# Designs tried in a protein design run: designed miniproteins, single chains, continued (2). Part 64

Each design is a single chain, and the fold is of that chain. pLDDT is the mean over its residues in the fold that is shown.

## One batch from the design tools (miniprotein)

Design m6208
Fold by ESMFold2-Fast:
Structure m6208 (fold): chain A 85 residues (1-85)
Amino acid sequence: EITLEALPYDEELEKEVEKLLEELREEARKLAEEKGMPEEWILEQLALKKLYGWDVTVTLDKEKGTLSITVKTPEGKTLYKSTKV
């Protein structure tokens, strides 16, 4: 299982979260345009769905145009990532 090399593991986790946020951003934008729903709501739902099983908090700040995500892994690691939407 997931046990050794904490630094390489953390780097891979960061890359996976970055990839997920980029995919979510593009997908949510398409769905918002297609369905006429708020992009903010779609982004939150997609993020929660893709990170199912992890303790995930997603916050979209419309005033700053940023999506922030905090992830707690089963190992108790916390990762914070913010990206522009």
Scores: mean pLDDT 61

Design m6209
Fold by ESMFold2-Fast:
Structure m6209 (fold): chain A 82 residues (1-82)
Amino acid sequence: DEEFEKKFEEFGEKNKEKIEEVLKKMKEKVEEELKKNPNLGKETVAKYLGEMLEEVLGVKVEISPDESFRDVMKRAFEKYLE
């Protein structure tokens, strides 16, 4: 849906700082865990992404370990619009 993509881009521009905070916190959590376990599973990364989305954007999203960051952000945006 082209209209959804446009709204998603507009959301990204307006909330750039919050999205950057989510990415920064997720990166810090992943890097900390990688120091403890170099073979981090996708499930652990998905868990931290979910926690950061809830903390910064106030959105609870079920995250699949095989889902890309962009796909997760689109689903979080759909829920944010509710």
Scores: mean pLDDT 72

Design m6210
Fold by ESMFold2-Fast:
Structure m6210 (fold): chain A 81 residues (1-81)
Amino acid sequence: DLAAQAELLRQSPELREQAFKVAKGMAKDKLLSAGVPEDVAEKAAEEAAKKGVDLAQQGASSEEVIALIEKEVEEAIEKAK
């Protein structure tokens, strides 16, 4: 239930922290694999994860959240060239 998951994220700082760390790790791994420097990858991954968690809190599906994170990662890769 997406509405229940969004509500849990809004009510639980612990779940938001966990979701953020998972999303950030995934985004950072993709950025590093694409040859983005570690300092740039760290910042880009943090921003992508923040946007993803914010979208999830608004009731977005997992597919929508993943698509947003992937788009942010791809834009960061292009910008790093």
Scores: mean pLDDT 80

Design m6211
Fold by ESMFold2-Fast:
Order: structure tokens, then C-alpha cells, then sequence
Structure m6211 (fold): chain A 76 residues (1-76)
């Protein structure tokens, strides 16, 4: 239960970073570098969460894939 809780906290933080990046771009589309940093942190947090909890592996993978897709869009 503790392991699942820790993994869940990492995935929750990954989602917060995705939301933060999206909010930055909604406020100012020129904040691509700041959004990219948030998305990169989201990918790292999602990967850490799924390493900590195998039960969250699929959710962590989906969050990491979403983060990479958003990161790719702002790199241009």
C-alpha cells in the first residue's frame, strides 16, 4: 500500500506538471521553453512513479507518452 501510494504521488505530480505546461501556453503561447521544461519534468515523474509501483505501470506509461507528445509539439 505504501509503494502504491508513493507511485500515485509521483503520477499525480506528473499530471500537475502537464497541467502547468498547458496553462502556461494558454496564458502566453510564446512560453514554449517553460512549457517544455514542465512536460520534461512530467515525463521523469511518470517514469519514477511506474518504477516505484508496478500496479501503476500502465498509467505511468500513458502519462509519459502524453508528456512526450506535448513536449514534441512545443519543441517546434
Amino acid sequence: SGSIGQGGLYLGQAQRMIDAGENLLKQDPSLRDEAAEAYQQAIELADQGRKISPYLAERGKELAERGRELLRKVQE
Scores: mean pLDDT 84

Design m6212
Fold by ESMFold2-Fast:
Structure m6212 (fold): chain A 76 residues (1-76)
Amino acid sequence: MKEKSAAIVRETAAWLEANRDKLLAEYVAKAKKSESERAAVLTGLDLQIVGFELDGASDADIQLFRDFKAAVEKAL
């Protein structure tokens, strides 16, 4: 249900904030291996964001994931 899905996304967003620097380094390292890996990483993040929007996540939680994707793109 929408309410339960939004709560799970909020917990995931809090975990992302707590582990942001580590996750950013891991995603950037993977994306730098090849153009194919870069496309896979960025597409995976886009699909995750769309899924969270469909699950009724808050705008603030969605923005955290969008900011993370932008940080990965900026580091490439």
Scores: mean pLDDT 79

Design m6213
Fold by ESMFold2-Fast:
Structure m6213 (fold): chain A 78 residues (1-78)
Amino acid sequence: MMEELIKELEKALEEAKKAAEKGDQKALVKALYDIAEKAKNPFVSAFLKQLADYLKGKSPKEALEIIEKLLEAAKGLL
């Protein structure tokens, strides 16, 4: 069960990273909300919504760095 949760989180963060690489911070925040709404796990959904709110105050480069670090951490848990 924990492994499946981590894999869902990793997949969501990979999709978020692709959105962040486009360099549009507002589009990234919207993409994170969309990914969260499609998430089956309520923990993953809640985490992505909180991440989107946190990234509203960050530059596009800072947002990408944060997502890359979170994705690396998620991969390290598998």
Scores: mean pLDDT 78

Design m6214
Fold by ESMFold2-Fast:
Structure m6214 (fold): chain A 105 residues (1-105)
Amino acid sequence: MPDPAEIERRRELALRAARAIREGKLEEAARYLKELEPELSVEEAKEAIEEAIERVEELLEQDTVPAAFARRFGKDANEQLAAAILASASLPEEREETEALLAEL
């Protein structure tokens, strides 16, 4: 079971990253993503975010985010790593809250 404090910290960073993505601030989003995934370089995080933005926007318009996310897991490691980190950090216990979080972005 993950630590609630770690979940809350990651959720906050993911929300900041997602908002930066919505505003087109890729460098700021890359910094937040790197804090969530320290293994990524800033360049790798920026590239993963650019690809993840395109994927997430498509999934949001299709209203199939959970199913489409699951189907794509493991296909494009860098793209889906950014999306997975963002989704995992913003995922509370209930899926309904995840959909509400994405709608607020």
Scores: mean pLDDT 55

Design m6215
Fold by ESMFold2-Fast:
Structure m6215 (fold): chain A 89 residues (1-89)
Amino acid sequence: SLEEAKKIKEILANLSEEEREEIRKQLKKVDELADKAGKAFFEEKDMEKVEEYLKELEKIAETSNFVVSQYARGKIEALKTVIKGELEK
């Protein structure tokens, strides 16, 4: 949401360079896991791998700081929506 994006922007503005770099690394890991889940679903057709990557994203969402947690939750929601839509066709 726009409100969550605004909160993320404000949090990032108040962090040290080291903390910002750590968050960038965690966000990159979320992107990589989401991309792998997408490939497993669309290219490999491997639902077991999709579930494993989603489980890893959910663990990140549960154990990470607010910024990384919100980003991971957004990626999980987007992936689940796309997967459900394709399976209902």
Scores: mean pLDDT 82

Design m6216
Fold by ESMFold2-Fast:
Structure m6216 (fold): chain A 80 residues (1-80)
Amino acid sequence: MEEVNKKALEVIRAVEKAKSVEEAVKAIEKILGEKIDLERVYEIQRKAGFNTEQTRVRLATAQALRLIGDEIQRELEEKK
């Protein structure tokens, strides 16, 4: 849990410092070691009518919640 919370906070802080969607994606990829489809992020941004700020916040929130959710699910499976 501690490590996951640290990663989630790193993602949020890195995205807060990012000035573009590309910079936010690169920061998340570096922290998590995972590839994010930047083309897909832009497609969703366009379809949803989000601006750059909304896209960055949504992306950070989604990735942070994914990390926390995955850890909760792991803890539940391990403690059965």
Scores: mean pLDDT 70

Design m6217
Fold by ESMFold2-Fast:
Order: structure tokens, then C-alpha cells, then sequence
Structure m6217 (fold): chain A 72 residues (1-72)
């Protein structure tokens, strides 16, 4: 699940690195940059007529990871 979140963020930013080679510090930087792209991605998903529940499930691991980083 956490690995899926990292893969998702790397794909959004077009980063050509495997998730297991990304440090926690690099991942935090990617999350800051991905925040803006994630908002745009959510808007596109709404245009594709997905339910709010489907969108929530897709981003549940991302939201949990963001909370974890902000607590540190």
C-alpha cells in the first residue's frame, strides 16, 4: 500500500526512479510537488464520471502518507 502511494506520486511527476531507491527526504519533496498535480488529477477523475467513493479509495493511501509526513 505505501509502495503503491510512492509509485503513484512518481508517475504523476514523471520521475524515472524505482520507489525503493527514494529516500524519505526525497519522498517528502516529491509530495510537496505532487500536491498541485494531485489536485489537477482529481479534477480530471471527476470529469470521467467516477464516484466520490471511488476517488476517495484511490487516494486513501496518499492521504495517510501525507499525514504521516506532516507529523514528522
Amino acid sequence: EEEEVRRFLLELLGVDKPPDQITDEEFAELIRKAGEEAVKFIEKLKEMNLTDEQIRELFKPLAEKLREIYKK
Scores: mean pLDDT 62

Design m6218
Fold by ESMFold2-Fast:
Structure m6218 (fold): chain A 97 residues (1-97)
Amino acid sequence: KTDEELKEEAIKKLEEGVPISKIAFPDPRVGLFLSEVDLSKHDPLKVFKIVYTYLETAKNPLSNAELGKLLGVSPATVSRYIRRFEEFAKKHGLSLT
């Protein structure tokens, strides 16, 4: 499967409420991050869209305002999840692209 196909399948499965452990993500760093997020307090689909789009655009990064507009979320929400993901990546020795 292509990364685009995995992305589309992950979105559909998250919308259907499939457990994170049963979803194949296009980027394993996102799957690992989602497994540590308290999904009872956070929408996993929203978190996935923010973090994965950030990683897809890492070589030509979008601003938090541009990501927020693209994803229909506030720039403050984008900033919070990107910062949380960066802290997670640093803690686990994961490279950002």
Scores: mean pLDDT 79

Design m6219
Fold by ESMFold2-Fast:
Structure m6219 (fold): chain A 92 residues (1-92)
Amino acid sequence: ELKKEVEEKAEKVAELARESGSSGSTYTVEGAKEYAAAYAAAEKAKKAGLPDEEVKKAMEEAIEAVKKGEEEGLKLALEGLEKILEAIEKEK
């Protein structure tokens, strides 16, 4: 269920990125998952008051977890994808 929900939301983000003329990794489902997980990890680290170096480390760990198909990585990807989709909807 978690894997399916992440896949569906990542596909929607990738589609919207292509439609908007955006460039970069978010054009692909895999890239959207990695970007979203890194975004969620960065937001949590910044909210915890961590310095930029620790924020970057959290982002790298999140990307690795997604690439390995780990549950924690997929949870971060889901959180990030939901926030990205919510932000896009608010701009409409």
Scores: mean pLDDT 77

Design m6220
Fold by ESMFold2-Fast:
Structure m6220 (fold): chain A 66 residues (1-66)
Amino acid sequence: TGTVTVTVPGASEGSGVVLLDPQGNVVGTGKLDANGVATFTGLPSGNYTVHVTDGERTTTQNVTVS
C-alpha cells in the first residue's frame, strides 16, 4: 500500500477532494488543509485521478502509487 499527497496551491481550505481509480470509482474523499494539501494512505498500487472542487473551480491531477 502507498500514500498519495495532493497539493493545490491557492485553493481554499476545506475544498472537496475526490480520489478516483482508473474505472472512475471513488476510492477516497477528503478536504484540503490551509496549505492546499490532502493526504490519502493505505492505497493499492495503481493509477489514480484527483478532483478538487472549490466552488465553481475544479482542478484535476493524475497520480501513481507504485
Scores: mean pLDDT 79

Design m6221
Fold by ESMFold2-Fast:
Order: sequence, then structure tokens, then C-alpha cells
Structure m6221 (fold): chain A 89 residues (1-89)
Amino acid sequence: SLREEVERLIEETARAIEAKDYEGLVRLARELLRLARRALEAGDYLTAARAVSEAHVALIMAGAEDDKELQEELDRLWAEVKAGIAAKK
């Protein structure tokens, strides 16, 4: 399931942080943002929120917050998650 894929990537992110694998953290952030988009398309806003939140952590830990494309995608997905949650009331 999407939730299980997100949880697996969160575990991989924790290991990459411990290993100081900054390139791996950027890759994992991209994968998490991709899964967040899929979760949003499925209406699974909680899984999407978890994926976006963890992608943000990965980018911070990688020192990659200056990657404008990734930061803009993260900001867009987060806005969509918030809007989706608000629409559900």
C-alpha cells in the first residue's frame, strides 16, 4: 500500500541520516514527494501529509533546502494537503 511504501522510506531516511548519506537523503526526499502526490490523487491526505513532512526533514538534514525545484514542489504538495484536509472538514 502507499502507506507501507511511505513507512519504508521513512525508515530508510532515518538510516540515511545516521549514515550522513546526504545524496541518499535527497533521493529519498524525491521519492517521498512522488508518493505524496500519489496519496493526494487517492484522497489519502494523512499519508500524503506524512510523506511531505518526512521529505522536508530529509531535505533539511541533507542541507539541500537551497534546491529550489524540490522546495517549490514540497511547498505545492503541502498546500494541496492542507486544502484537501480543509475540504473534508
Scores: mean pLDDT 85

Design m6222
Fold by ESMFold2-Fast:
Structure m6222 (fold): chain A 74 residues (1-74)
Amino acid sequence: SAKEEALKEVEKEGKKILEEMKKKGASDENLQILEQSIKALLEWLRNYKGDPKAAAKLAIALLRHEAKELLEEE
């Protein structure tokens, strides 16, 4: 289903962003913050009743923005 594909894409991209942060030397605290955000967005998307593809794109954009901000604070 479109929702299953959207959830899989957010999980895949979130995992990739976490790996990129680890390679850039992000702190354990900042990695935990991003991991919690990924879990929260997946839970939100799972219960979302609108367009899952649009929702997934927004979730991924938010995760990328948060990762960049967390890295810039280090």
Scores: mean pLDDT 86

Design m6223
Fold by ESMFold2-Fast:
Structure m6223 (fold): chain A 74 residues (1-74)
Amino acid sequence: NNLTRAIGLALRGIGLQFESKSIEDEELKQKAEDYAKRAIEHAMKALEDPDDQQSLEEAERYLEEAEEAIKKGK
């Protein structure tokens, strides 16, 4: 359901935020941290209103951007 999805997205975002701290490249680190933070913010909005499909989609999109930045920083 949308609540379980939002919780999963928030936890994943928190995990990526911690992974971003190990990136040596300052620009990629900042990009990964910013996207992970935005993903968490949108996931938390979806927790408040699980019918907000836009917030769920935005959280997933920001998670993908954070993961890509982390991948480039490895």
Scores: mean pLDDT 83

Design m6224
Fold by ESMFold2-Fast:
Structure m6224 (fold): chain A 96 residues (1-96)
Amino acid sequence: MLPEEHRQAMWEAMREVVEREVLPASHERFGPDRTLDSILVGEVMRAMGAAVEKGISVSKKPTAEDYRRLAEAAEETDPGAARVMRAAAEKLEELE
């Protein structure tokens, strides 16, 4: 079983990107009641949607390569989602 610390580190890396690059624009458009975690979930869902539309398969246990593919799929339509997925990929590579 992977250490809980590895999952937490990946999640924290994604949250840092949301806080720095996505949160200010989201608060400006939708109001300050949007939580960081709610915004992060939204960005993950956008990346998954872009991957599905482009026919990109994601494994049952995502690897750093899977997260890079999700980032590439989202880059043109949802650049915030792409940055979040790249942060997850980079953190997973650091943890291996």
Scores: mean pLDDT 72

Design m6225
Fold by ESMFold2-Fast:
Structure m6225 (fold): chain A 58 residues (1-58)
Amino acid sequence: TLTVNRVANILMEDLSTEQASALAAAAYQGAPLEEIAARARAAGASDETVDRVVETLR
């Protein structure tokens, strides 16, 4: 729950609420970090935002 909230908050800097929520939910459901990072980049997230998400999920 805390991890989902943190990931969504970070992603919302670059992405819409819907995109951020979907990616955070996927991470919570056990999607690999590489997939979350790739999808965030494809959606328009910056390298900085992606790195922060990866650090949070570690």
Scores: mean pLDDT 79

Design m6226
Fold by ESMFold2-Fast:
Structure m6226 (fold): chain A 90 residues (1-90)
Amino acid sequence: SALEDAQLLLELQRLLAAATPENLARAVELLRRLAERLGLPEAEIDRLVALLRRAAASTDEEERARLLEPVAQTLQPLLDELQELIDKQL
């Protein structure tokens, strides 16, 4: 359902906001689960997953932030739309 998809995407947003290696590894799993629902091309999903995995492996917080910037920019419109849908249904 849209609500279940929204809950998963909000969890993804929370994991990206608190970008520890553990949270970023979990974000990869959630992104793969949401891939079909987000309507992103396979190549774009692979790109985002690669960035998340690289960020999760990084010991430098500034490098993690740089790697996550394109991920946030790609997902932000989808997160905003789903947040609006949740607000209307709750």
Scores: mean pLDDT 75

Design m6227
Fold by ESMFold2-Fast:
Structure m6227 (fold): chain A 95 residues (1-95)
Amino acid sequence: SKRDEVLKLGNEVSDILLEVGEQAEKQGNEDLLTQIGQAHGDFLHTRILRLGDSPSVLAKTLADKARELARLLEKVDPESAKRLLEIAKELEKVS
């Protein structure tokens, strides 16, 4: 279903943030680890609050958040930023 696709794409955003956080921890980059932890928490909180919305509204909201996360990572992890932008585009196609 459209909802299952949106939730799957949201899980892919979380997976990327966990990967970035793991790399930050291995590098001893406490500032990045803290920023990613906060950003991931904000993403999960937004996702929970919007679960009752239509799949299109949920997709749009998560796409906007994925774009914000890509901007945060653009200079630090451009590969992960690019992955987040591609997920945002896929979410926008559902809306």
Scores: mean pLDDT 85

Design m6228
Fold by ESMFold2-Fast:
Order: C-alpha cells, then structure tokens, then sequence
Structure m6228 (fold): chain A 56 residues (1-56)
C-alpha cells in the first residue's frame, strides 16, 4: 500500500509529528515535498493506522 519512497517519507513525517509539528506547510518544507504530497501521505498513514502510533 506504500511504495518504498512513500514509506521513507511516512517514517520521517511520523517522527516530525511526534516532535509536535502539526503544520502541513512546515512538514512539507522539512521533507522537501509539496503540501499536497504531505497531506496525501498523512491520509494514507491515518487510513492504515500508522499515524495513530505517532499522533495518539
């Protein structure tokens, strides 16, 4: 369900979320991706339950 590239981005995104970063703009900037891509990957993480490990 995640490509290898998306898995790398998702892991880094999860780490930033654990550090308290909530802004999609800042997350996208730190990851070197678009805000739309960051939003898409966050949605995939939420749907897979992966996001709950970092945000809950």
Amino acid sequence: RFSEEEQKIALRLGQLLRQGERSLRTLAEKLGISVGTARRIRKKMEESGFLAAFAA
Scores: mean pLDDT 71

Design m6229
Fold by ESMFold2-Fast:
Structure m6229 (fold): chain A 64 residues (1-64)
Amino acid sequence: MENDPLFTENMEAIEKAAEEGDYEKAIEMATNLRKLAESLGREDAAAKADELLKKIEEKKRQAE
């Protein structure tokens, strides 16, 4: 599955941005990845991106 390695790298980049405290960037990247997955009909990938987005939103809530 050629798209899976690239998807994994994008997920890792989003997690790194969140770890660095750049929640705005992480949310933007996760939202874009989710929309891309939805456009490709990859419901499982879209669900994983949405789950990551929700985790980042929770981290941002803890930071406020």
Scores: mean pLDDT 77

Design m6230
Fold by ESMFold2-Fast:
Structure m6230 (fold): chain A 73 residues (1-73)
Amino acid sequence: EVEKLLEEAKKAEEEGNYKEITEVAEKLVSLREYKSAAEMLRKAAELLPEDSPNRKSLLLIADVLERIGEGLE
């Protein structure tokens, strides 16, 4: 259920738990909700310092997922 996953991501964001947000994004990808998954990865990246290599990785994956979602329209 997408709404339940988004609620889990919101709670993780409030707690600063970027890993839990990335797990929600992975589940959204399995449901083919690529745009929502990209948004979750961007939120996870915002919880990390600007110089974090993990932040750069999350933003790159988010860009790829957004492009996939756009291609399905």
Scores: mean pLDDT 80

Design m6231
Fold by ESMFold2-Fast:
Structure m6231 (fold): chain A 72 residues (1-72)
Amino acid sequence: SEEDVREAIETARADLEALKASTTLSTEEKIAGLRYAIPVLEKLLEKAPESVKPEIEELIKELEATIAELEA
């Protein structure tokens, strides 16, 4: 349902913030986690209602930007 998709998005956002704030995860572990999450979000995007697609696209873009920053 749309509600379930929105809940999944909020969980993913919380997980991203926790990962960014972590002082115990290595840079490599953070990158690996983000790279794993992107295909999961892309699959969610394909099946998501049109009303939530922009939010998922924004989140994927934020993950990609975070990976780029960590690899710098």
Scores: mean pLDDT 83

Design m6232
Fold by ESMFold2-Fast:
Structure m6232 (fold): chain A 107 residues (1-107)
Amino acid sequence: MDELVNNLVNAMKNGDNSAEARYRMMLDYALKAGQVPSPESQRKLETIQSLSDSVSNGNRYESLGDYNSAITHYNQAKTLSLSLGDTDFVNYLDQRIDELQKKIASL
């Protein structure tokens, strides 16, 4: 479990979408098979889930034209990504937030 969680985090940090997808599938299978994560791995999994939820909520509000709510959720996603050490994704979210702020300024 710990190795799978660490491999997933490293794949996310490296932008390796194929490895990320593979480790997510392996992790889902291991959890369904009744493997219990360590407390550290459980915290990382909760952070990854919260990150996914924050990004999904940001995308949803952005698609609805609610750019202020989208920015709030993307800022939460940035904090979670920083806690995982994923600076590339933080930079991606910063660019997306800046783009949305420009859209608000144009309204």
Scores: mean pLDDT 84

Design m6233
Fold by ESMFold2-Fast:
Structure m6233 (fold): chain A 74 residues (1-74)
Amino acid sequence: GSVEERAAALLARLSPELRALFEEIMAVARASGDEALLRGAVDAAETIAGIPDEAEARAELEALLATLRRRAAA
């Protein structure tokens, strides 16, 4: 499906805490105007969502968000 369909499907299966973090990731990626960055963010988030430990998944999403903020600011 589309990037937006993939993002919606991911949001539906995440915990409330991980959903909020992923929404922030998507906001940063969309604001960049970079389609490759947006696709990369969804690809990375889908991989991270597969981590069984939620605390580890959260830490990885926080790291992804920090990386995207640095790339968008450059």
Scores: mean pLDDT 83

Design m6234
Fold by ESMFold2-Fast:
Structure m6234 (fold): chain A 62 residues (1-62)
Amino acid sequence: SPVEEAVRQLMEHMFREKVPVDEMKEILDSMLKQMGRLGVPQEDLERARKLGQELIQEYEKS
């Protein structure tokens, strides 16, 4: 999914830059809200949100 790929790239960038986890969550939420306004289907947004949450959880284990 293009949306999931965009989320993965965003999260990987934020992990490399060592962005605080709370800020990562805000940035991810803002991006998903903007994508929703641009007409991305809700199902794709929900999948992308779950992916972002899973990536944050894995990052926190590291």
Scores: mean pLDDT 85

Design m6235
Fold by ESMFold2-Fast:
Structure m6235 (fold): chain A 71 residues (1-71)
Amino acid sequence: SLEEAKEKTLKQIDELKEYVKQHWPKEFAEKVIEVLDETEEKIKEAKSWEELKEVMAEFYKRLKELVEEYE
């Protein structure tokens, strides 16, 4: 269900946030965490599968751009 998908995705984002805090350089980690925080808010606001898919697509695009800027 949409609710289960949102719950699972939010849990994965929380786990990624913790990983980033522990393993990545502070300046880079802060930027990634900002994107993760914004994505969490958008996931909570998503009311359909279409909206959830769009939020995740934007997230992956932003994350890729950020990683490419630093590595």
Scores: mean pLDDT 82

Design m6236
Fold by ESMFold2-Fast:
Structure m6236 (fold): chain A 85 residues (1-85)
Amino acid sequence: PSDEEIREQARRIVESLEKLKKEKGEEATLELVEGWVAEAREAGASEEALEKIREAARAVLEGDLEKAEELLAEALRLMAEELGL
């Protein structure tokens, strides 16, 4: 995927997490993200990529959406390379 596609995907995911945080709270948001981490680990993602996903989730909970998008874009880029996406 292009850098533009990765940034667009990261933005959409962060927007979804922000909405979930507002509607269902922190616990539901973390449960969803841990599900994604488990799926990514099963698919062969590195611990570096998984940690960036978790850091992005923490940034969403802190209200730092710009940091969340940046971290998630980095995670998606790593996973694209690792998983041949």
Scores: mean pLDDT 83

Design m6237
Fold by ESMFold2-Fast:
Structure m6237 (fold): chain A 94 residues (1-94)
Amino acid sequence: SLLDEAKELAEKLKEALENKDVETAKEIGRQLGEVVEQLIKDPELLEETKELLRELAEWAREKYAAETDPEVKAVLLGLAAEAQRFIEEIEKAM
């Protein structure tokens, strides 16, 4: 399912960022964003999608606080901001 695909991409994104693979993280983040855009079109999946994004944003903020690499920090900050933007879009649709 698209939700299972989003969960898989979120885990791969976390792994890429933990390995400081910025290029892979950016590509996975782009793919995850495309899947999330499809998920928010389905009213039955809004709560589950919002929860996934909330968990991902929280993870990114925690990792940002501990990170010293400025390129990894920039990706983590962007990830948290984009996840929050999608959460706000979902809340407007609910």
Scores: mean pLDDT 88

Design m6238
Fold by ESMFold2-Fast:
Structure m6238 (fold): chain A 88 residues (1-88)
Amino acid sequence: MNLFAELDTDGDGFIDEDELYAFVKAHRERLTGRPLTPEEDARLREIVKKAIEKYDKNGDGKLDQYEFFELLFGTETDEVRIELDRGV
């Protein structure tokens, strides 16, 4: 399925920091077959926060579908995108 459609279950067109964090965390835990360590969890939270801050053009702490798509398929490398690519 489309990645955005999996996160946007309500169809409201927004992804917040907690939703992005939960998705990437679940993806990483499936990939490793274990829970994240405290160090990995802290790093992931920092990566997710950085991604939201970078792509949040409105300053509301959320990404719309276009900003989220740029995060996944933009020209520059983002750590959260790298983490998602490892699970695909």
Scores: mean pLDDT 66

Design m6239
Fold by ESMFold2-Fast:
Structure m6239 (fold): chain A 70 residues (1-70)
Amino acid sequence: SEEELKKAQELWLEMVEKVNEARENGESEEKILKIIEEGKEKMLSVLSDPEEKKEVEETFELAKKQVKES
């Protein structure tokens, strides 16, 4: 639903803020990946549409790959 997508977007922004704060504080790659994984689980928990869940999982796999390759 649109309400679920809006909530997922809010959770995405919260996760991005936590990742940026962790990077500014010199936190490890392992901690950044943990923040990303926790963000993914929260977003998946508010979505009921399987297609929307799939898109979230694909987005987070790309995000984790970017962290590991950078």
Scores: mean pLDDT 81

Design m6240
Fold by ESMFold2-Fast:
Structure m6240 (fold): chain A 64 residues (1-64)
Amino acid sequence: EDSLVEEIFSEELALFESSTLPVEVMQQQVFARAVARSDELGLSEASRHRLLTRLSNHFQDQLE
């Protein structure tokens, strides 16, 4: 599951970095997709939590 978490995180970061949309809009879309992909791939609650925490920390850094 760590490899899937890293894959999803890296893909969403690449999409975010190439986007011209506001950070708030991208954050909402990235979280929605991460949750959907976690559900589709059957990630554990712990792996989903870790993925969302990593994304949250990244967006927090972008807002500061």
Scores: mean pLDDT 75

Design m6241
Fold by ESMFold2-Fast:
Structure m6241 (fold): chain A 73 residues (1-73)
Amino acid sequence: MTVEEIAERLAKLLKEAGLSEEEVKKAAEAILNGDFDTVTRLIVKALINGASQELIEEMSKLLKEAAKLLGKL
């Protein structure tokens, strides 16, 4: 899986969690730039918004894959 594919999948999950289009775009850009602090804050916001455990787990898996590809893991 490429970083671009991870960004696309993460964007879809964050949108399902009820984040705005602006926040979804910010998360996708953050993944592409390796800004995991921004991505983590947006995932936390999704959790606060009532995102399911399954959604959070899937986003966490995508974050781990991105970190591995970018040499952060």
Scores: mean pLDDT 80

Design m6242
Fold by ESMFold2-Fast:
Structure m6242 (fold): chain A 82 residues (1-82)
Amino acid sequence: SEEKRKEAIELVKKAFEAVRKGDYETAKEYLKKAIEAGAEAEGIEVSEEEKEKAAEEALEMAKKALEAGKLDEFEERVLKSL
């Protein structure tokens, strides 16, 4: 559980680094992996469809935060939710 939570935190950080570089494909893949690791940490099962949708929604929110100059604040909020 704790190891999976740490994995999710690291994956979120990698996803946000990719967002800062404009590498949205890599960011989406890290977000999908982070969602999976986070779900495993909580003992929750998430379908591939749910992971895909959640990752896409998270990526769109991150893009909007980047455009608003608030990506760091958004990343901190996401990390605190884990």
Scores: mean pLDDT 85

